# Designed miniproteins, single chains, continued (4), part 68

Each design is a single chain, and the fold is of that chain. pLDDT is the mean over its residues in the fold that is shown.

## One batch from the design tools (miniprotein)

Design m14492
Fold by ESMFold2-Fast:
Structure m14492 (fold): chain A 90 residues (1-90)
Amino acid sequence: DLSDLLTLRNSNLNQRISELLSQAKKEKTPELEKELDELLRELEELDRQQRAIREQRVKTPQQRENLDRLEEVQRKYLEDLRKQKDDVFK
């Protein structure tokens, strides 16, 4: 289903970002920086799509709290990845 496809895409994006960050630590190129920026934008959009799907399923205050906590964790993770990219390419 769509949720499974989004989960697989998220896993693949995270793996690719990790690989490119490791590569960039050895060799910095404009192409690697551009690809990382594009993948980080895709990850942010994917998180937004997954959030929208999960939000439609919220029926209780506890589920709302859990969703808000997940969004905060995902936001901080994305910020950490962006900081790692910026630190590598400075």
Scores: mean pLDDT 84

Design m14493
Fold by ESMFold2-Fast:
Structure m14493 (fold): chain A 62 residues (1-62)
Amino acid sequence: SNAAIEAAIKNVEKVREQGLISKELADEVLKYLKEGKFDEALALARQRSTVLAAAVRDGLEK
């Protein structure tokens, strides 16, 4: 749903603002989320950062 995508985007932005991930990684995951490629977004996040993976998953579960 659009609400789940928006929640996931907001969670990624918060993790980036807290300095827990690079801007480059945040931008790649946000690109996948905006394109509706949730499996690709989550796979990239899981490979690169457990905190980012949790943030994406939490958003998409709303």
Scores: mean pLDDT 85

Design m14494
Fold by ESMFold2-Fast:
Structure m14494 (fold): chain A 73 residues (1-73)
Amino acid sequence: MDEVFTELIRESVEKGKMTGLALMALLSGISPEDIVDAIAKKEGLDEEEKEKLLKELNEEIEKLKKLLEELKK
């Protein structure tokens, strides 16, 4: 039981981190590639993990971009 709940929390936290990074990219004008590169260097991510992170970040950026565009109307 604890494992399932812990995994859900971890997934929610990871989603929250992606949302925060996507907001940073959109509001600060920093490219998602630069954000991922900075994180990869700081956290010591492998090239493969870096590519996965970039894909997830781009997906979150697209979702937030639509939300922010609606908010600005």
Scores: mean pLDDT 70

Design m14495
Fold by ESMFold2-Fast:
Structure m14495 (fold): chain A 77 residues (1-77)
Amino acid sequence: DEVRRRAAEEALELGRENPEAAGYAISAAQLILYGDADELRRGAEALRAVAEKSDPRTSAVLRRLAELLERAARALE
C-alpha cells in the first residue's frame, strides 16, 4: 500500500533527524507496514502516553509519530 509506505518513510526520517527517538520511530514504521488499524491506534495511544512524560523536544517527535500511525490507520478503514 502506497499510503503505508509513505507513512513508514516519514517515520524513519523522523528517527534519522532525532536519534534520541530512533527506537520509537523504527517501531512506528514496523507497525505502519505490518500492523492492522487496531494495532496502529494502540501504538499511537502508547506514544502519546510516553510523550506526556517526556521532555518537550522528544515529546514533539513522539506526537508526530502518533499522528503518522493515526494517518495510516485511517487509510486502512
Scores: mean pLDDT 85

Design m14496
Fold by ESMFold2-Fast:
Structure m14496 (fold): chain A 108 residues (1-108)
Amino acid sequence: AEEYAEKGIEGAKEAAKSKTKEEAAEAAGKAGSGAAKAAIEGGSDGKGSAAAGASSGGAYAGGLISGTGKGAAKAAAEGAEATAHSAGGEEGKKAAEKAAEGAKEAAK
């Protein structure tokens, strides 16, 4: 989880340096989403931790890039949706909820 969250944050920082705020926020969302999917599909026992880590990475990146809670929320929502899609079922829903909550908290 921590490793995937770190990857998401790093990718988003790279995006922030070379893009407009909107493009960078979209790239941050994709990075967080990718990290969450990789953690779940890689057979991680910590699906909830992976989702929380990806959410934190996306929210952090979105906040840095957009300077607003809206950017952070968008990035986390995209990460949560991808996490739910990859995991499926009840576990996917719980992971997505944790991702969304982490983003809301970070955006405050």
Scores: mean pLDDT 54

Design m14497
Fold by ESMFold2-Fast:
Structure m14497 (fold): chain A 78 residues (1-78)
Amino acid sequence: SEADELLEAFRRAVDRLLEEVDKLQAEGKLTDEIIQQAKAELEATVAALLPKLTPAQQAELRQLADEALAYLDAKAAA
């Protein structure tokens, strides 16, 4: 379905975002500003996608987003 395609696209986008954050951390270039920007972009994407999804798919999207946000918060705390 179109909604399944959106969820897959979101998962891939999250994977790429976290990979880039990991790369920046390894290079000593990761800043709190970059982490906050990544979190803001993630939340904005969630807000844009939620009304296009079924309730079950909304729950899946929220879980994926919450896991990514927790990962970013762990990076900020390190």
Scores: mean pLDDT 85

Design m14498
Fold by ESMFold2-Fast:
Structure m14498 (fold): chain A 67 residues (1-67)
Amino acid sequence: AAAEEAAERERGLEAAEGAIRAAVAAGADRAALEAQIDAYLALYGNEADAARLRAALNSDEVAPVAR
């Protein structure tokens, strides 16, 4: 059903947002993450989804902690 497809897509987006935030917190290459978002957009063609992922990439939720 369309509602189940939307829910599955939303779960996928939530997982992708979490993964991007975790990668940014770990000091991952932002260019590589942007390339992954561009690949997502190329596969699904949804600008709103891509914007959500880019917002996660640009999130400043936690200041970098020097170890």
Scores: mean pLDDT 69

Design m14499
Fold by ESMFold2-Fast:
Structure m14499 (fold): chain A 74 residues (1-74)
Amino acid sequence: SLIDEIRALLAEMQRLLAEIMRVGSPEQVREAKRIAGDGLDRAMAAIDAGKLEEAKRILEETIERLRALLEESR
């Protein structure tokens, strides 16, 4: 279901944020928190509006941005 997919994406986003917080520079950690916070706020707004497919897309885009940042920190 879309809800299960969204739940999995939220878990992956949290995992990536935690990993960046462990290995990233202070600047990368700030940027990761900004990206994750913006993504979470937008996804929650979409969920509240009943737009689950939009929430999924927002989280997928947020995860891609976090993965790019993590790649730079390694």
Scores: mean pLDDT 88

Design m14500
Fold by ESMFold2-Fast:
Structure m14500 (fold): chain A 66 residues (1-66)
Amino acid sequence: SALEEELQKRLEELEKKAVQLVLEGRVDTAQRIGEYLRKAKEALEKGDLETAQKYIDKAEEILRSL
């Protein structure tokens, strides 16, 4: 579905941003984001798009609060 493709793309962009946070020394923030991305990935694998979106939104919220 279009939503599944959008969520997968957002997940991949957030994984790249988490790597950048590690390089910047923001390891704790990167770990928190990584935890939500792991949960989002598991939800996507199960076809639970609502749960995947919830965790992706939480990861993006952490980035916005920086």
Scores: mean pLDDT 88

Design m14501
Fold by ESMFold2-Fast:
Structure m14501 (fold): chain A 63 residues (1-63)
Amino acid sequence: LVGEIAEALHTLPKMSEDDLAVSKGDKLLVLEEIDDKWVRVQNLATGESGIVPKSALKIIGKA
């Protein structure tokens, strides 16, 4: 997971300060695995970083 590129499967709003708002189809770099359910990612188009659920991501390749 860390160092891999993922695609957002769903559009998700920012619900807390640590969350990242994502749009379906966004390309995200996985920075850190927080736990079994959550990862910290960076949006490759915007440069913004935050936490998203692993269930909302499809791994598509290595960075």
Scores: mean pLDDT 80

Design m14502
Fold by ESMFold2-Fast:
Structure m14502 (fold): chain A 66 residues (1-66)
Amino acid sequence: MKLSDEQIKQISKLLKEAGEKNPEISDSDLARVYLLLQEGRIDEALELLRKLGLEELAEKIKEILS
């Protein structure tokens, strides 16, 4: 699935804000989520977000991709 430029911008902003609010989450984990989304591996990206304790963010990203 190819993400639109608007979806990429919204998701990037949300991931950046999540990293700023949750300093315990590593930059490498957030970068992996972003790369999975860019590769169209959406389910894996959402599962990783949930494992990181970002369940609300996972649901927001899922809604953006709908």
Scores: mean pLDDT 80

Design m14503
Fold by ESMFold2-Fast:
Structure m14503 (fold): chain A 70 residues (1-70)
Amino acid sequence: SHMEEVREKALEKGLETARRLYEQGASPEEAVIAGAFAAATQAMKAGLSLDEANEVARETQRRVREELAA
């Protein structure tokens, strides 16, 4: 579905942003914050509501924290 595609692309953008910044020397906390912000911004630009964008941001935070804890 279109909304599923939009959410997936926003999540991908958030994860990509977090990974890139972490590789460049950002702290785990900075990477989580930057990734979540990028995901929410992408989601809102693509037409998702603030609540939907916040859901994507929270999912991005969970995924980044899990990845960096491994």
Scores: mean pLDDT 88

Design m14504
Fold by ESMFold2-Fast:
Structure m14504 (fold): chain A 110 residues (1-110)
Amino acid sequence: SLDAAIATLRALAAASDDPVARGLSLYAVGYLLYQQGKYEEAARYLEEAIRLLEEGGAPPEVLAEAYFQLGKAYYAQGKYEKAVEYYTKALELFPSKEIEEALEKAKKAA
């Protein structure tokens, strides 16, 4: 089940001393919570994932993807100004047309 996958990813994050591996596991939790429509919970996991990924020195492309997913979680909550903030951070790290289109949409909704 999706809940079993989330539980496994949380356990993997707890078992690892590598901040990048922990951050990636929590990013996956946030992504799956987003797919379940649990946008506030998704945002919390994605924020913790980003902190760990930054501390571990994850590549800019990985950080950009995490910021992009966080922006999507805020957009889904109707928090368009926060979505703009995190989409902008994602684009500063790694240029992407998909993120540029999401940013334009969020700016029009704000």
Scores: mean pLDDT 90

Design m14505
Fold by ESMFold2-Fast:
Structure m14505 (fold): chain A 68 residues (1-68)
Amino acid sequence: MSREEIEAEFRAWLATQPPDLQAEGERQLAHVRRLADRRGLSDEEFRAMVDAVRASLEAEAAARAAAA
């Protein structure tokens, strides 16, 4: 899977989320992209970082739902 495919999958999921989580997800994706470019990360390492961002955002969404 290419970086473009990884980003497309992440953004497809992110589009199902509330606008505030979409904004946070885009900020975190931009940060991961900059780190990947700076450090010369593989597509596999990039996928792992994007998956970690998604897991973090899913945990945040669940925490917000539990606090409501």
Scores: mean pLDDT 83

Design m14506
Fold by ESMFold2-Fast:
Structure m14506 (fold): chain A 71 residues (1-71)
Amino acid sequence: MTLEEIEEFLRSKGYTPEDLITGAEVVEFAKELGIDPALVEQVLRMQGYTLEDLLTARQAANILYTAALLQ
């Protein structure tokens, strides 16, 4: 899975790179993308985010991509 594919997925859901997404929503998107949600939660925690925190869609895409690389 490439970063571009993740960015296209988020765009298909109606998100621009500047739109805000909760950490919990990022974990749910991981399930749809076939990325391990536990790895996404680990990457979020490593970067100082909780499930209640707001991230930009750009930040969310990078977190999802990082978790995909760790599989």
Scores: mean pLDDT 86

Design m14507
Fold by ESMFold2-Fast:
Structure m14507 (fold): chain A 60 residues (1-60)
Amino acid sequence: MSQEEAKRILEELEREYADSPNSQALIQVYLRRIERGRKFSERELEQLRLTMESIHKIEK
């Protein structure tokens, strides 16, 4: 997965979970990691999405 594609997915997740403070904090960590040169696989981002969905359900 390209760094640009990973960033796009993270920005989509940031918008999707805008009302979840803990998910927003997690997204900011991942965006900072991309800025520092970290690369993510599709599997890692899918795992992140599942984690954010679980966090969001607990917060509701």
Scores: mean pLDDT 80

Design m14508
Fold by ESMFold2-Fast:
Structure m14508 (fold): chain A 93 residues (1-93)
Amino acid sequence: SAEEARALAQKALDVAREADALVRKAREALAAGDVEKAEKLAKEAIEKAKEALELARAALELGEDDKEARFLAIAAALAGIGAMFEAELILKK
């Protein structure tokens, strides 16, 4: 249903925002010289980003005909991809 698709898309966006928060914490740890903490947080961010992408994909499939669900799911996917990219950069430095 449209309601279920929107709820799933919102979940995806919330999880993507958690990934972004973990990336910010990883950068703060790296700036403080805590490489071990930064690596742990970056790995957690990647796992959250992957979860957000899976939820976004499911929301897009369920809500193919719902404009709001599609917009939220696309926003979540873009945020998840961005967080994953930034977390990978932290792990390589």
Scores: mean pLDDT 88

Design m14509
Fold by ESMFold2-Fast:
Structure m14509 (fold): chain A 80 residues (1-80)
Amino acid sequence: MEKEVNAGIADILLAVGKLLESKGRFEDAVELYKKAIELAEQAGDKKTLAEAYRNLATVYRKLGKEEEADKWEQKAKEAE
């Protein structure tokens, strides 16, 4: 079903985003995490949504964007 497919793709995007983050490709990781958020929202997958928000917050901290990082961390707590 479309909802299950979107959840599965979101999980793949999170995995690839983490790989890019580990290679220092922070902007590319941000794009994948944002796409994962979009798909997790469409799927109603709160767990994947919270994980995507936390990963995005971590990348923004690594980019020195503390205000953006705090915003995404708050969204992760609300998504749980």
Scores: mean pLDDT 81

Design m14510
Fold by ESMFold2-Fast:
Structure m14510 (fold): chain A 97 residues (1-97)
Amino acid sequence: SEAEELLEEGKRLYEAGDYEGAVKKYEEAIELARKAGDRRLQARALNNLGRAYMELGDYEKAIEYYEEAMRLAAEDEADAVTLLDAAVNLAVAKSLL
C-alpha cells in the first residue's frame, strides 16, 4: 500500500539520520493508514515516529506517540511485537526526562 511505502521511506530516512524527513513520512503513513482503517500500520508508524522524536530530543512528543502506538497495538493480538517495542521505548523515554 501507499502507507507501507511511506513507512519504509521514513525508515530509510531515519537510518540515514534525517529525523525531520522521517517524521514527515511517518506522519503521512499514519494519515493514510488511519483513512484505510489499518490500525497495525498506524501502531507501527506511531512507534517509529516516537523513535524519530527521541533522536530530535523531543521526549514529551516521543512519549505521546509511544503511548498511542501501545493503545492501538493492544487492540490487535497479532501486533504483540509493536506493543512490546513501544512499551520498552516508552520506559526509556520516561527515564530521560
Scores: mean pLDDT 88

Design m14511
Fold by ESMFold2-Fast:
Structure m14511 (fold): chain A 73 residues (1-73)
Amino acid sequence: DALAAELERLRAQARMWEEMYKQATDAAQEFRKSGNTEQAKRYEEQGQLAREQAERYRAEADRLAAELAARAA
């Protein structure tokens, strides 16, 4: 149904943002290791935004999952 499709969409979005957080964090660490502090800071900021988005989508997915579970009871 529409809610089940939305739940999968939200979970996919959360996974995408979590992967972006990981990539940004890895890039930031490499730039810090090479002494490129400006690029490291930019990727740290991108990582923080990606983490916040991942948390928002996970929270929305959890809410819809609870709603679907209540409907099934």
Scores: mean pLDDT 87

Design m14512
Fold by ESMFold2-Fast:
Structure m14512 (fold): chain A 62 residues (1-62)
Amino acid sequence: MDREVEEALLLMEIGIANYLKDKDPDGAIELYRKAIERARSLGLDDVARQAEENLKEVEEKK
């Protein structure tokens, strides 16, 4: 698969998780977890770190 397509899918997953954090925190946490794993598999450490930070915020506010 094209790396650029995988990166676009990753950003979309993070965007959906961000949207869900106020409506469905559990769903947001699951999507952040998936996004973190995808980002790590792609070597996008900065993206993974941002997703981890967002996951932690949702977990703490829940």
Scores: mean pLDDT 80

Design m14513
Fold by ESMFold2-Fast:
Structure m14513 (fold): chain A 63 residues (1-63)
Amino acid sequence: MKEEYLKEGETHEKKGEEARKAGDYASAVSHFNLAALYYKKAGDDEKAEEALKKAREAAQEYS
């Protein structure tokens, strides 16, 4: 279960990076927030915090 949450977090983080590269900042924010939620479920607070930072950065570009 926890390993599955970590993998889901990594998948959403990659999708967030792809969306950001494509200029789809709204999708990037969504995916980075989902990555943070999964990392938090996995107990990886460091990765969750990093994903939240990426979501905030993408949100600033989206505005």
Scores: mean pLDDT 83

Design m14514
Fold by ESMFold2-Fast:
Structure m14514 (fold): chain A 70 residues (1-70)
Amino acid sequence: SERDRLLAEFRALAIEALNKAQESGDEKKLDEVSRLVEEAAGRLAAARSVEELREVVRETKRELEKILKE
């Protein structure tokens, strides 16, 4: 389903972002990424539609990119 696909996409994004933060050696970045991932997971759990899930995943990806410096 589209919901399962979006949840899988979020999980992949979270794992990659946490790995990149750890590789950076910046503990503050790791803390910020960890907090964002936890907050986003809560928003996904509260989402009532596929459209809301898609928006949360999209916003989370953009915010992770800003923290990690693209």
Scores: mean pLDDT 85

Design m14515
Fold by ESMFold2-Fast:
Structure m14515 (fold): chain A 71 residues (1-71)
Amino acid sequence: EDEAVVAGTRADLAAHPDDPILQTAAMVLAISLEVEGKLEQARALYEALVDAQPDNEGLKKRLERLKEKIA
């Protein structure tokens, strides 16, 4: 289930925010969910990615755009 996978990925990112493999896996999953129209799940992953990479302006802009789609 996507919700369980998202929760697990967010927990992994919180435990290992500097792990490039987890960052890449979370990004791929977030993009996949966004393309599928699962916007709430994608937002949760983008939020976790921004927390892991606070200086990544591209991630912040992507999260802002996604929030506009949800609102």
Scores: mean pLDDT 80

Design m14516
Fold by ESMFold2-Fast:
Structure m14516 (fold): chain A 57 residues (1-57)
Amino acid sequence: SLQEKQDKALQEIGDALSAGDTEKAEEIVKKAEEEGILDPQTASVLLKQIEKKKKEL
């Protein structure tokens, strides 16, 4: 289902961020948006959070 795909994508993004892999996190968000798993608004918010995390590293 769409929700299962969203949950998996969010988990993978979280795992990448916990590992300090901000580039991988950005890739997952962009791919999920392109595939319609994440809406553009949610993807935009996540990308801004990743960018902020990138500056903290």
Scores: mean pLDDT 82

Design m14517
Fold by ESMFold2-Fast:
Structure m14517 (fold): chain A 65 residues (1-65)
Amino acid sequence: SEREAFLRELAIKYGLSAELLRRLAELTAGQPLAFVERVVRALLERSKELNVDPIELLDEVVAEL
């Protein structure tokens, strides 16, 4: 599907683990693809700032956007 292809492209582009990609797909189900990429960008920025694994911040970032 278009969504699956887009998520795979995001994983390659941003270096996302399979587990992070799976949880991202679940938490952003039904959301526009532009929203999904915004979540990834915000997630990676916070991960770098806080020095925390992105998977630990995913639920918080999705809830704030």
Scores: mean pLDDT 82

Design m14518
Fold by ESMFold2-Fast:
Parts: sequence; C-alpha cells; structure tokens
Structure m14518 (fold): chain A 67 residues (1-67)
Amino acid sequence: KKKILLVNSSDKEKGEELAKKLKKELGADDYIVVTGLTPEEARELARKIEEEYGVEVIVVNADDILG
C-alpha cells in the first residue's frame, strides 16, 4: 500500500516544510498539508482517505512537535 503523510499545522508554510522533511525520513510516497483541524479531525480525515483510496496515512500534528 502507498504511504501518505498528513501534516496538520496552524501554519501552512511551516507545515509544508515539515511535510517535505518527514516524507524523506519516513519513506512516504506523498504528503498532504491541512490547516485549522484539531488532532481528532485530522485523524478522522486520515481514516476517510485510507478508506477511499486504499492507502496508509501517517498523521503528524505539527503544533505538537514545533510548539
């Protein structure tokens, strides 16, 4: 299965930078950056993407990592 990285960040620019770095480090096939979601909403979005596209989604809340 393809691995997709879902980065949830309050700052889209910082989220994009983190997503590019983590995509390389985790060996993900692609990434998606979202803003304005709670961690719970991000997890629910990831579940929907996994169900619709048959992929594995790795969720990262950038605000939990970056402060």
Scores: mean pLDDT 79

Design m14519
Fold by ESMFold2-Fast:
Structure m14519 (fold): chain A 100 residues (1-100)
Amino acid sequence: MKEEKERKQRKAELLVEITIGVLDLVVAVVEAVVEELKKKGEKLSEEEKKEIEKLLEIAKKNVEETKKELKELEADEELLKRLDEALKEMEKKIKEILEE
């Protein structure tokens, strides 16, 4: 019956929304920390930049794990695409922060 397919799809959609929300939250926190440092006339140290790069690598791993779960749930290609686009946006924002 249709119930199991609908349940899998709802789980896939929820998993994507949660994953994107976490990526957006991480970016927002990093931006807030950098803005606070700028207000104090300070800049990111090399060590702090490396820590931010590690956060991006953790985010990439989490996205890949989410994509594996989405494939097991037989999720629509559009959900996989949304996840890839969210990760690329995060990479762009983090790169801009690190190049400042």
Scores: mean pLDDT 82

Design m14520
Fold by ESMFold2-Fast:
Parts: C-alpha cells; structure tokens; sequence
Structure m14520 (fold): chain A 58 residues (1-58)
C-alpha cells in the first residue's frame, strides 16, 4: 500500500531527536514509545501520516 509521507516530516524529526535515528531498526525497537510520542506531540495530518508509517513496521 502507498503511504503519503509528505506530512510525516515533523514527526520523523521528533523521533530522530528522541532516539538518535529513524531507521527501521530503531523505530521497530521503539514502536510503542514512538506511537505514544506522535499521539502526544503531533496534530493532524502529521500524526496520521506518521502512525501509518509505524504501522508498516509492526
């Protein structure tokens, strides 16, 4: 499935600051914390786009 990532940029920057990287390995290891941070810190549409990206790693 195609995921629109155009609105995920701010959320990915937040995750990079928190975890030191946004590789699949880092995000997969921290999926629950990453989802919680996105839900707390991001508004739509960035929240929806970032959560969709994390769902692909689950």
Amino acid sequence: AEVDTSHAGPALELLERRFGGVTEEVLRAHLEEARALIEAEMDEPSREAALALLSLLD
Scores: mean pLDDT 73

Design m14521
Fold by ESMFold2-Fast:
Structure m14521 (fold): chain A 75 residues (1-75)
Amino acid sequence: MEEAEELLKKGKEAYENGDFKTAGQYYLRAGDLYEEAGDREKAIEAYTNAMKAFLKAGDIEGASLAGKRAREVAA
């Protein structure tokens, strides 16, 4: 969980600096780690933040991937 928490912090820092693509990548990886750990709530939250960051970056493929993973975990 410490690695996922570190990635969330890096994602937030990148987002605050306007580096939305990097923020999306950090949030996506954090979501993957939370999903592997069985923490569905945190995985959905991280994937949702990744989707929002990728949308701000204009990265439609990244946003689509993050959104799909959030839906799969929620099912």
Scores: mean pLDDT 86

Design m14522
Fold by ESMFold2-Fast:
Structure m14522 (fold): chain A 98 residues (1-98)
Amino acid sequence: MEEADRLTTEGERYLRNGDYEKAVEYYEKALKLDPNNVTALINLGEALLLLGDYEKAREYYEKALSLDPNNQIALGNLATALYLLGKDDEADALVDKL
């Protein structure tokens, strides 16, 4: 548990510094230890979105919403990923819940 928290904190540091590939690496390691860490799921999705991996970003935001259905950050970021994937109707349905 302490190791997962350490990895999540390190990932957040890389994300904040614009090192998105390192952020992904550390969040993936954290999620292997704690798969239900909503913060790590959202932040991993954000790093993937910033790297242009919209499909993986979508998957992690959907996982975060399965754990916290009213999470406004995950809802907004999922809508953004869906717009970038050209799924405008699906994205619009999520925006109506914001």
Scores: mean pLDDT 85

Design m14523
Fold by ESMFold2-Fast:
Structure m14523 (fold): chain A 61 residues (1-61)
Amino acid sequence: PEKELAKGNKALNAGDYDTAVAYYKQAIKKDPTNSEALMNLAMTYVRQGKYEEARKIAEKI
């Protein structure tokens, strides 16, 4: 899932949170135990103010 993770990180750095979420979700679909993708998805939700969604993702780590 490294290619999707890299695209997610690029979108996150650009402030494109919706695109970042989409790529992190793709990375997680390929490897549901990828803690880096889960952590970065949770951080993206925090930046969007979606604290409940961030908490749900963090529980999977």
Scores: mean pLDDT 82

Design m14524
Fold by ESMFold2-Fast:
Structure m14524 (fold): chain A 68 residues (1-68)
Amino acid sequence: SVSLASEEEIKEKFKKEIEELEEANKKEPSEEIKKILELYKNSKTIEEAIKKILEYQHKKFQEELAKL
């Protein structure tokens, strides 16, 4: 069980999530998943990738909230 993650654990989990998203995108392509994978590939570091993906998800959340 993971309660408090170290930087290394966060990076490992992030890599796993990206691999799962790549597999999901191969099974059922999604523009949202494609954008997340694009942000990952265009980032120089894992930390930059995490930041950009979180910013993208936050923007999408705000757009969805505005539709309600």
Scores: mean pLDDT 76

Design m14525
Fold by ESMFold2-Fast:
Order: structure tokens, then sequence, then C-alpha cells
Structure m14525 (fold): chain A 99 residues (1-99)
């Protein structure tokens, strides 16, 4: 059925989002903030698509917490300006509130 196809796609997008988040964490640890931001953006898009496809609420909440964790890691990175750190901290808080 069409609903089964959407659910399968949502699971694939969920798995890709988790992989992008892992890569984002590794990029932050290496100080590559531009790569971290690109992987985070990909994970956020994949989460949005997966949620529309009917991804279970617990898995949506897991991804939101993980996205928040990466933004929090970015807020602690000395390569960022004070404004960039504040912006990353604010985004992390918003993701935790929705988790």
Amino acid sequence: SIDEEFKKSAKEDYEQARENLKKAEEAVKKGDISKAAAYLSAAEILLSIAEMGGLPEDEVRELRRRIGDVYRMMSENPALSDKQKQNSEQIAKRYYEKA
C-alpha cells in the first residue's frame, strides 16, 4: 500500500539522519564546524521528511535530542565566535524542548 511505502521511506530517512548526526559529531570533535553544520542540516531535513512519513514519536524524539546534543557540542567549540556559540546554544534548547 502507499502507507507502507511511506513508512519504509521514513525508516530509511531515519537511518540516514542518524548517520549524518554521527558524522556531524566527528566533524565537531575535529574542529570542522563547516562540515558539522552541513551534516546537521542534512539530518534536520531528513528528520522533517521522516516525521511527515510517519516516523514513530520515540524515534523523532531521539533524533531531536541528538541534533540538540550536536548543537550543544558546537556551542562549546573554541573555534566559534561568542554570537555563533549563543546561536548554537539557543538551537540546542529548542530541540530539547521538542524532544
Scores: mean pLDDT 86

Design m14526
Fold by ESMFold2-Fast:
Structure m14526 (fold): chain A 58 residues (1-58)
Amino acid sequence: MQLAEAVAVVPKTSEDELALRPGDLVEVLEEVDENWVLARSLATGEVGRVPKSALRFL
């Protein structure tokens, strides 16, 4: 299981995106492209796209 921590505020600007705040933990499910991953919030269970630049991989 690949974990990552949000290091920036991620606003939900599209229905397929995941909103995050700094310190939120996510499970990385897959790489969508060079800049985006599909992740699941460990707190809420919500799944969505997250920019890789907003994550610190653990």
Scores: mean pLDDT 82

Design m14527
Fold by ESMFold2-Fast:
Structure m14527 (fold): chain A 62 residues (1-62)
Amino acid sequence: SKEEEIARLRKGLALLEANFASLNDVQKRVAIHELREALKKAEELGDEELAKRIREFIERLK
């Protein structure tokens, strides 16, 4: 369901945020790609709060 997809995205984002600082450069590059994909999915699902959190996370990584 849409709600289950949103819950999985939120859990994935929380885990990534918790572990991002410990990632090496290659892992960080993969994580940024995953964040961009998660952003598209959050926008498709209409979860504006989740989309905003993902955009803000990506901006912090620039």
Scores: mean pLDDT 83

Design m14528
Fold by ESMFold2-Fast:
Structure m14528 (fold): chain A 60 residues (1-60)
Amino acid sequence: SDEERRERRQSLIREVNKIINSDLTPEEAAERARKLGEKHGLSPETIDELAEGVRDVKSK
């Protein structure tokens, strides 16, 4: 359902924000993001994009 998709998306966003706001290095944050994406059943392509995005944000 749309509500279930919204709740899962909100959960993913909250977890990604925790990773970004953590004291993890960019590489550690990217690895955490990959595991998070796998846990949420994302495709390998989407997981790669998520990990790269998190690494980029943490590198600034």
Scores: mean pLDDT 81

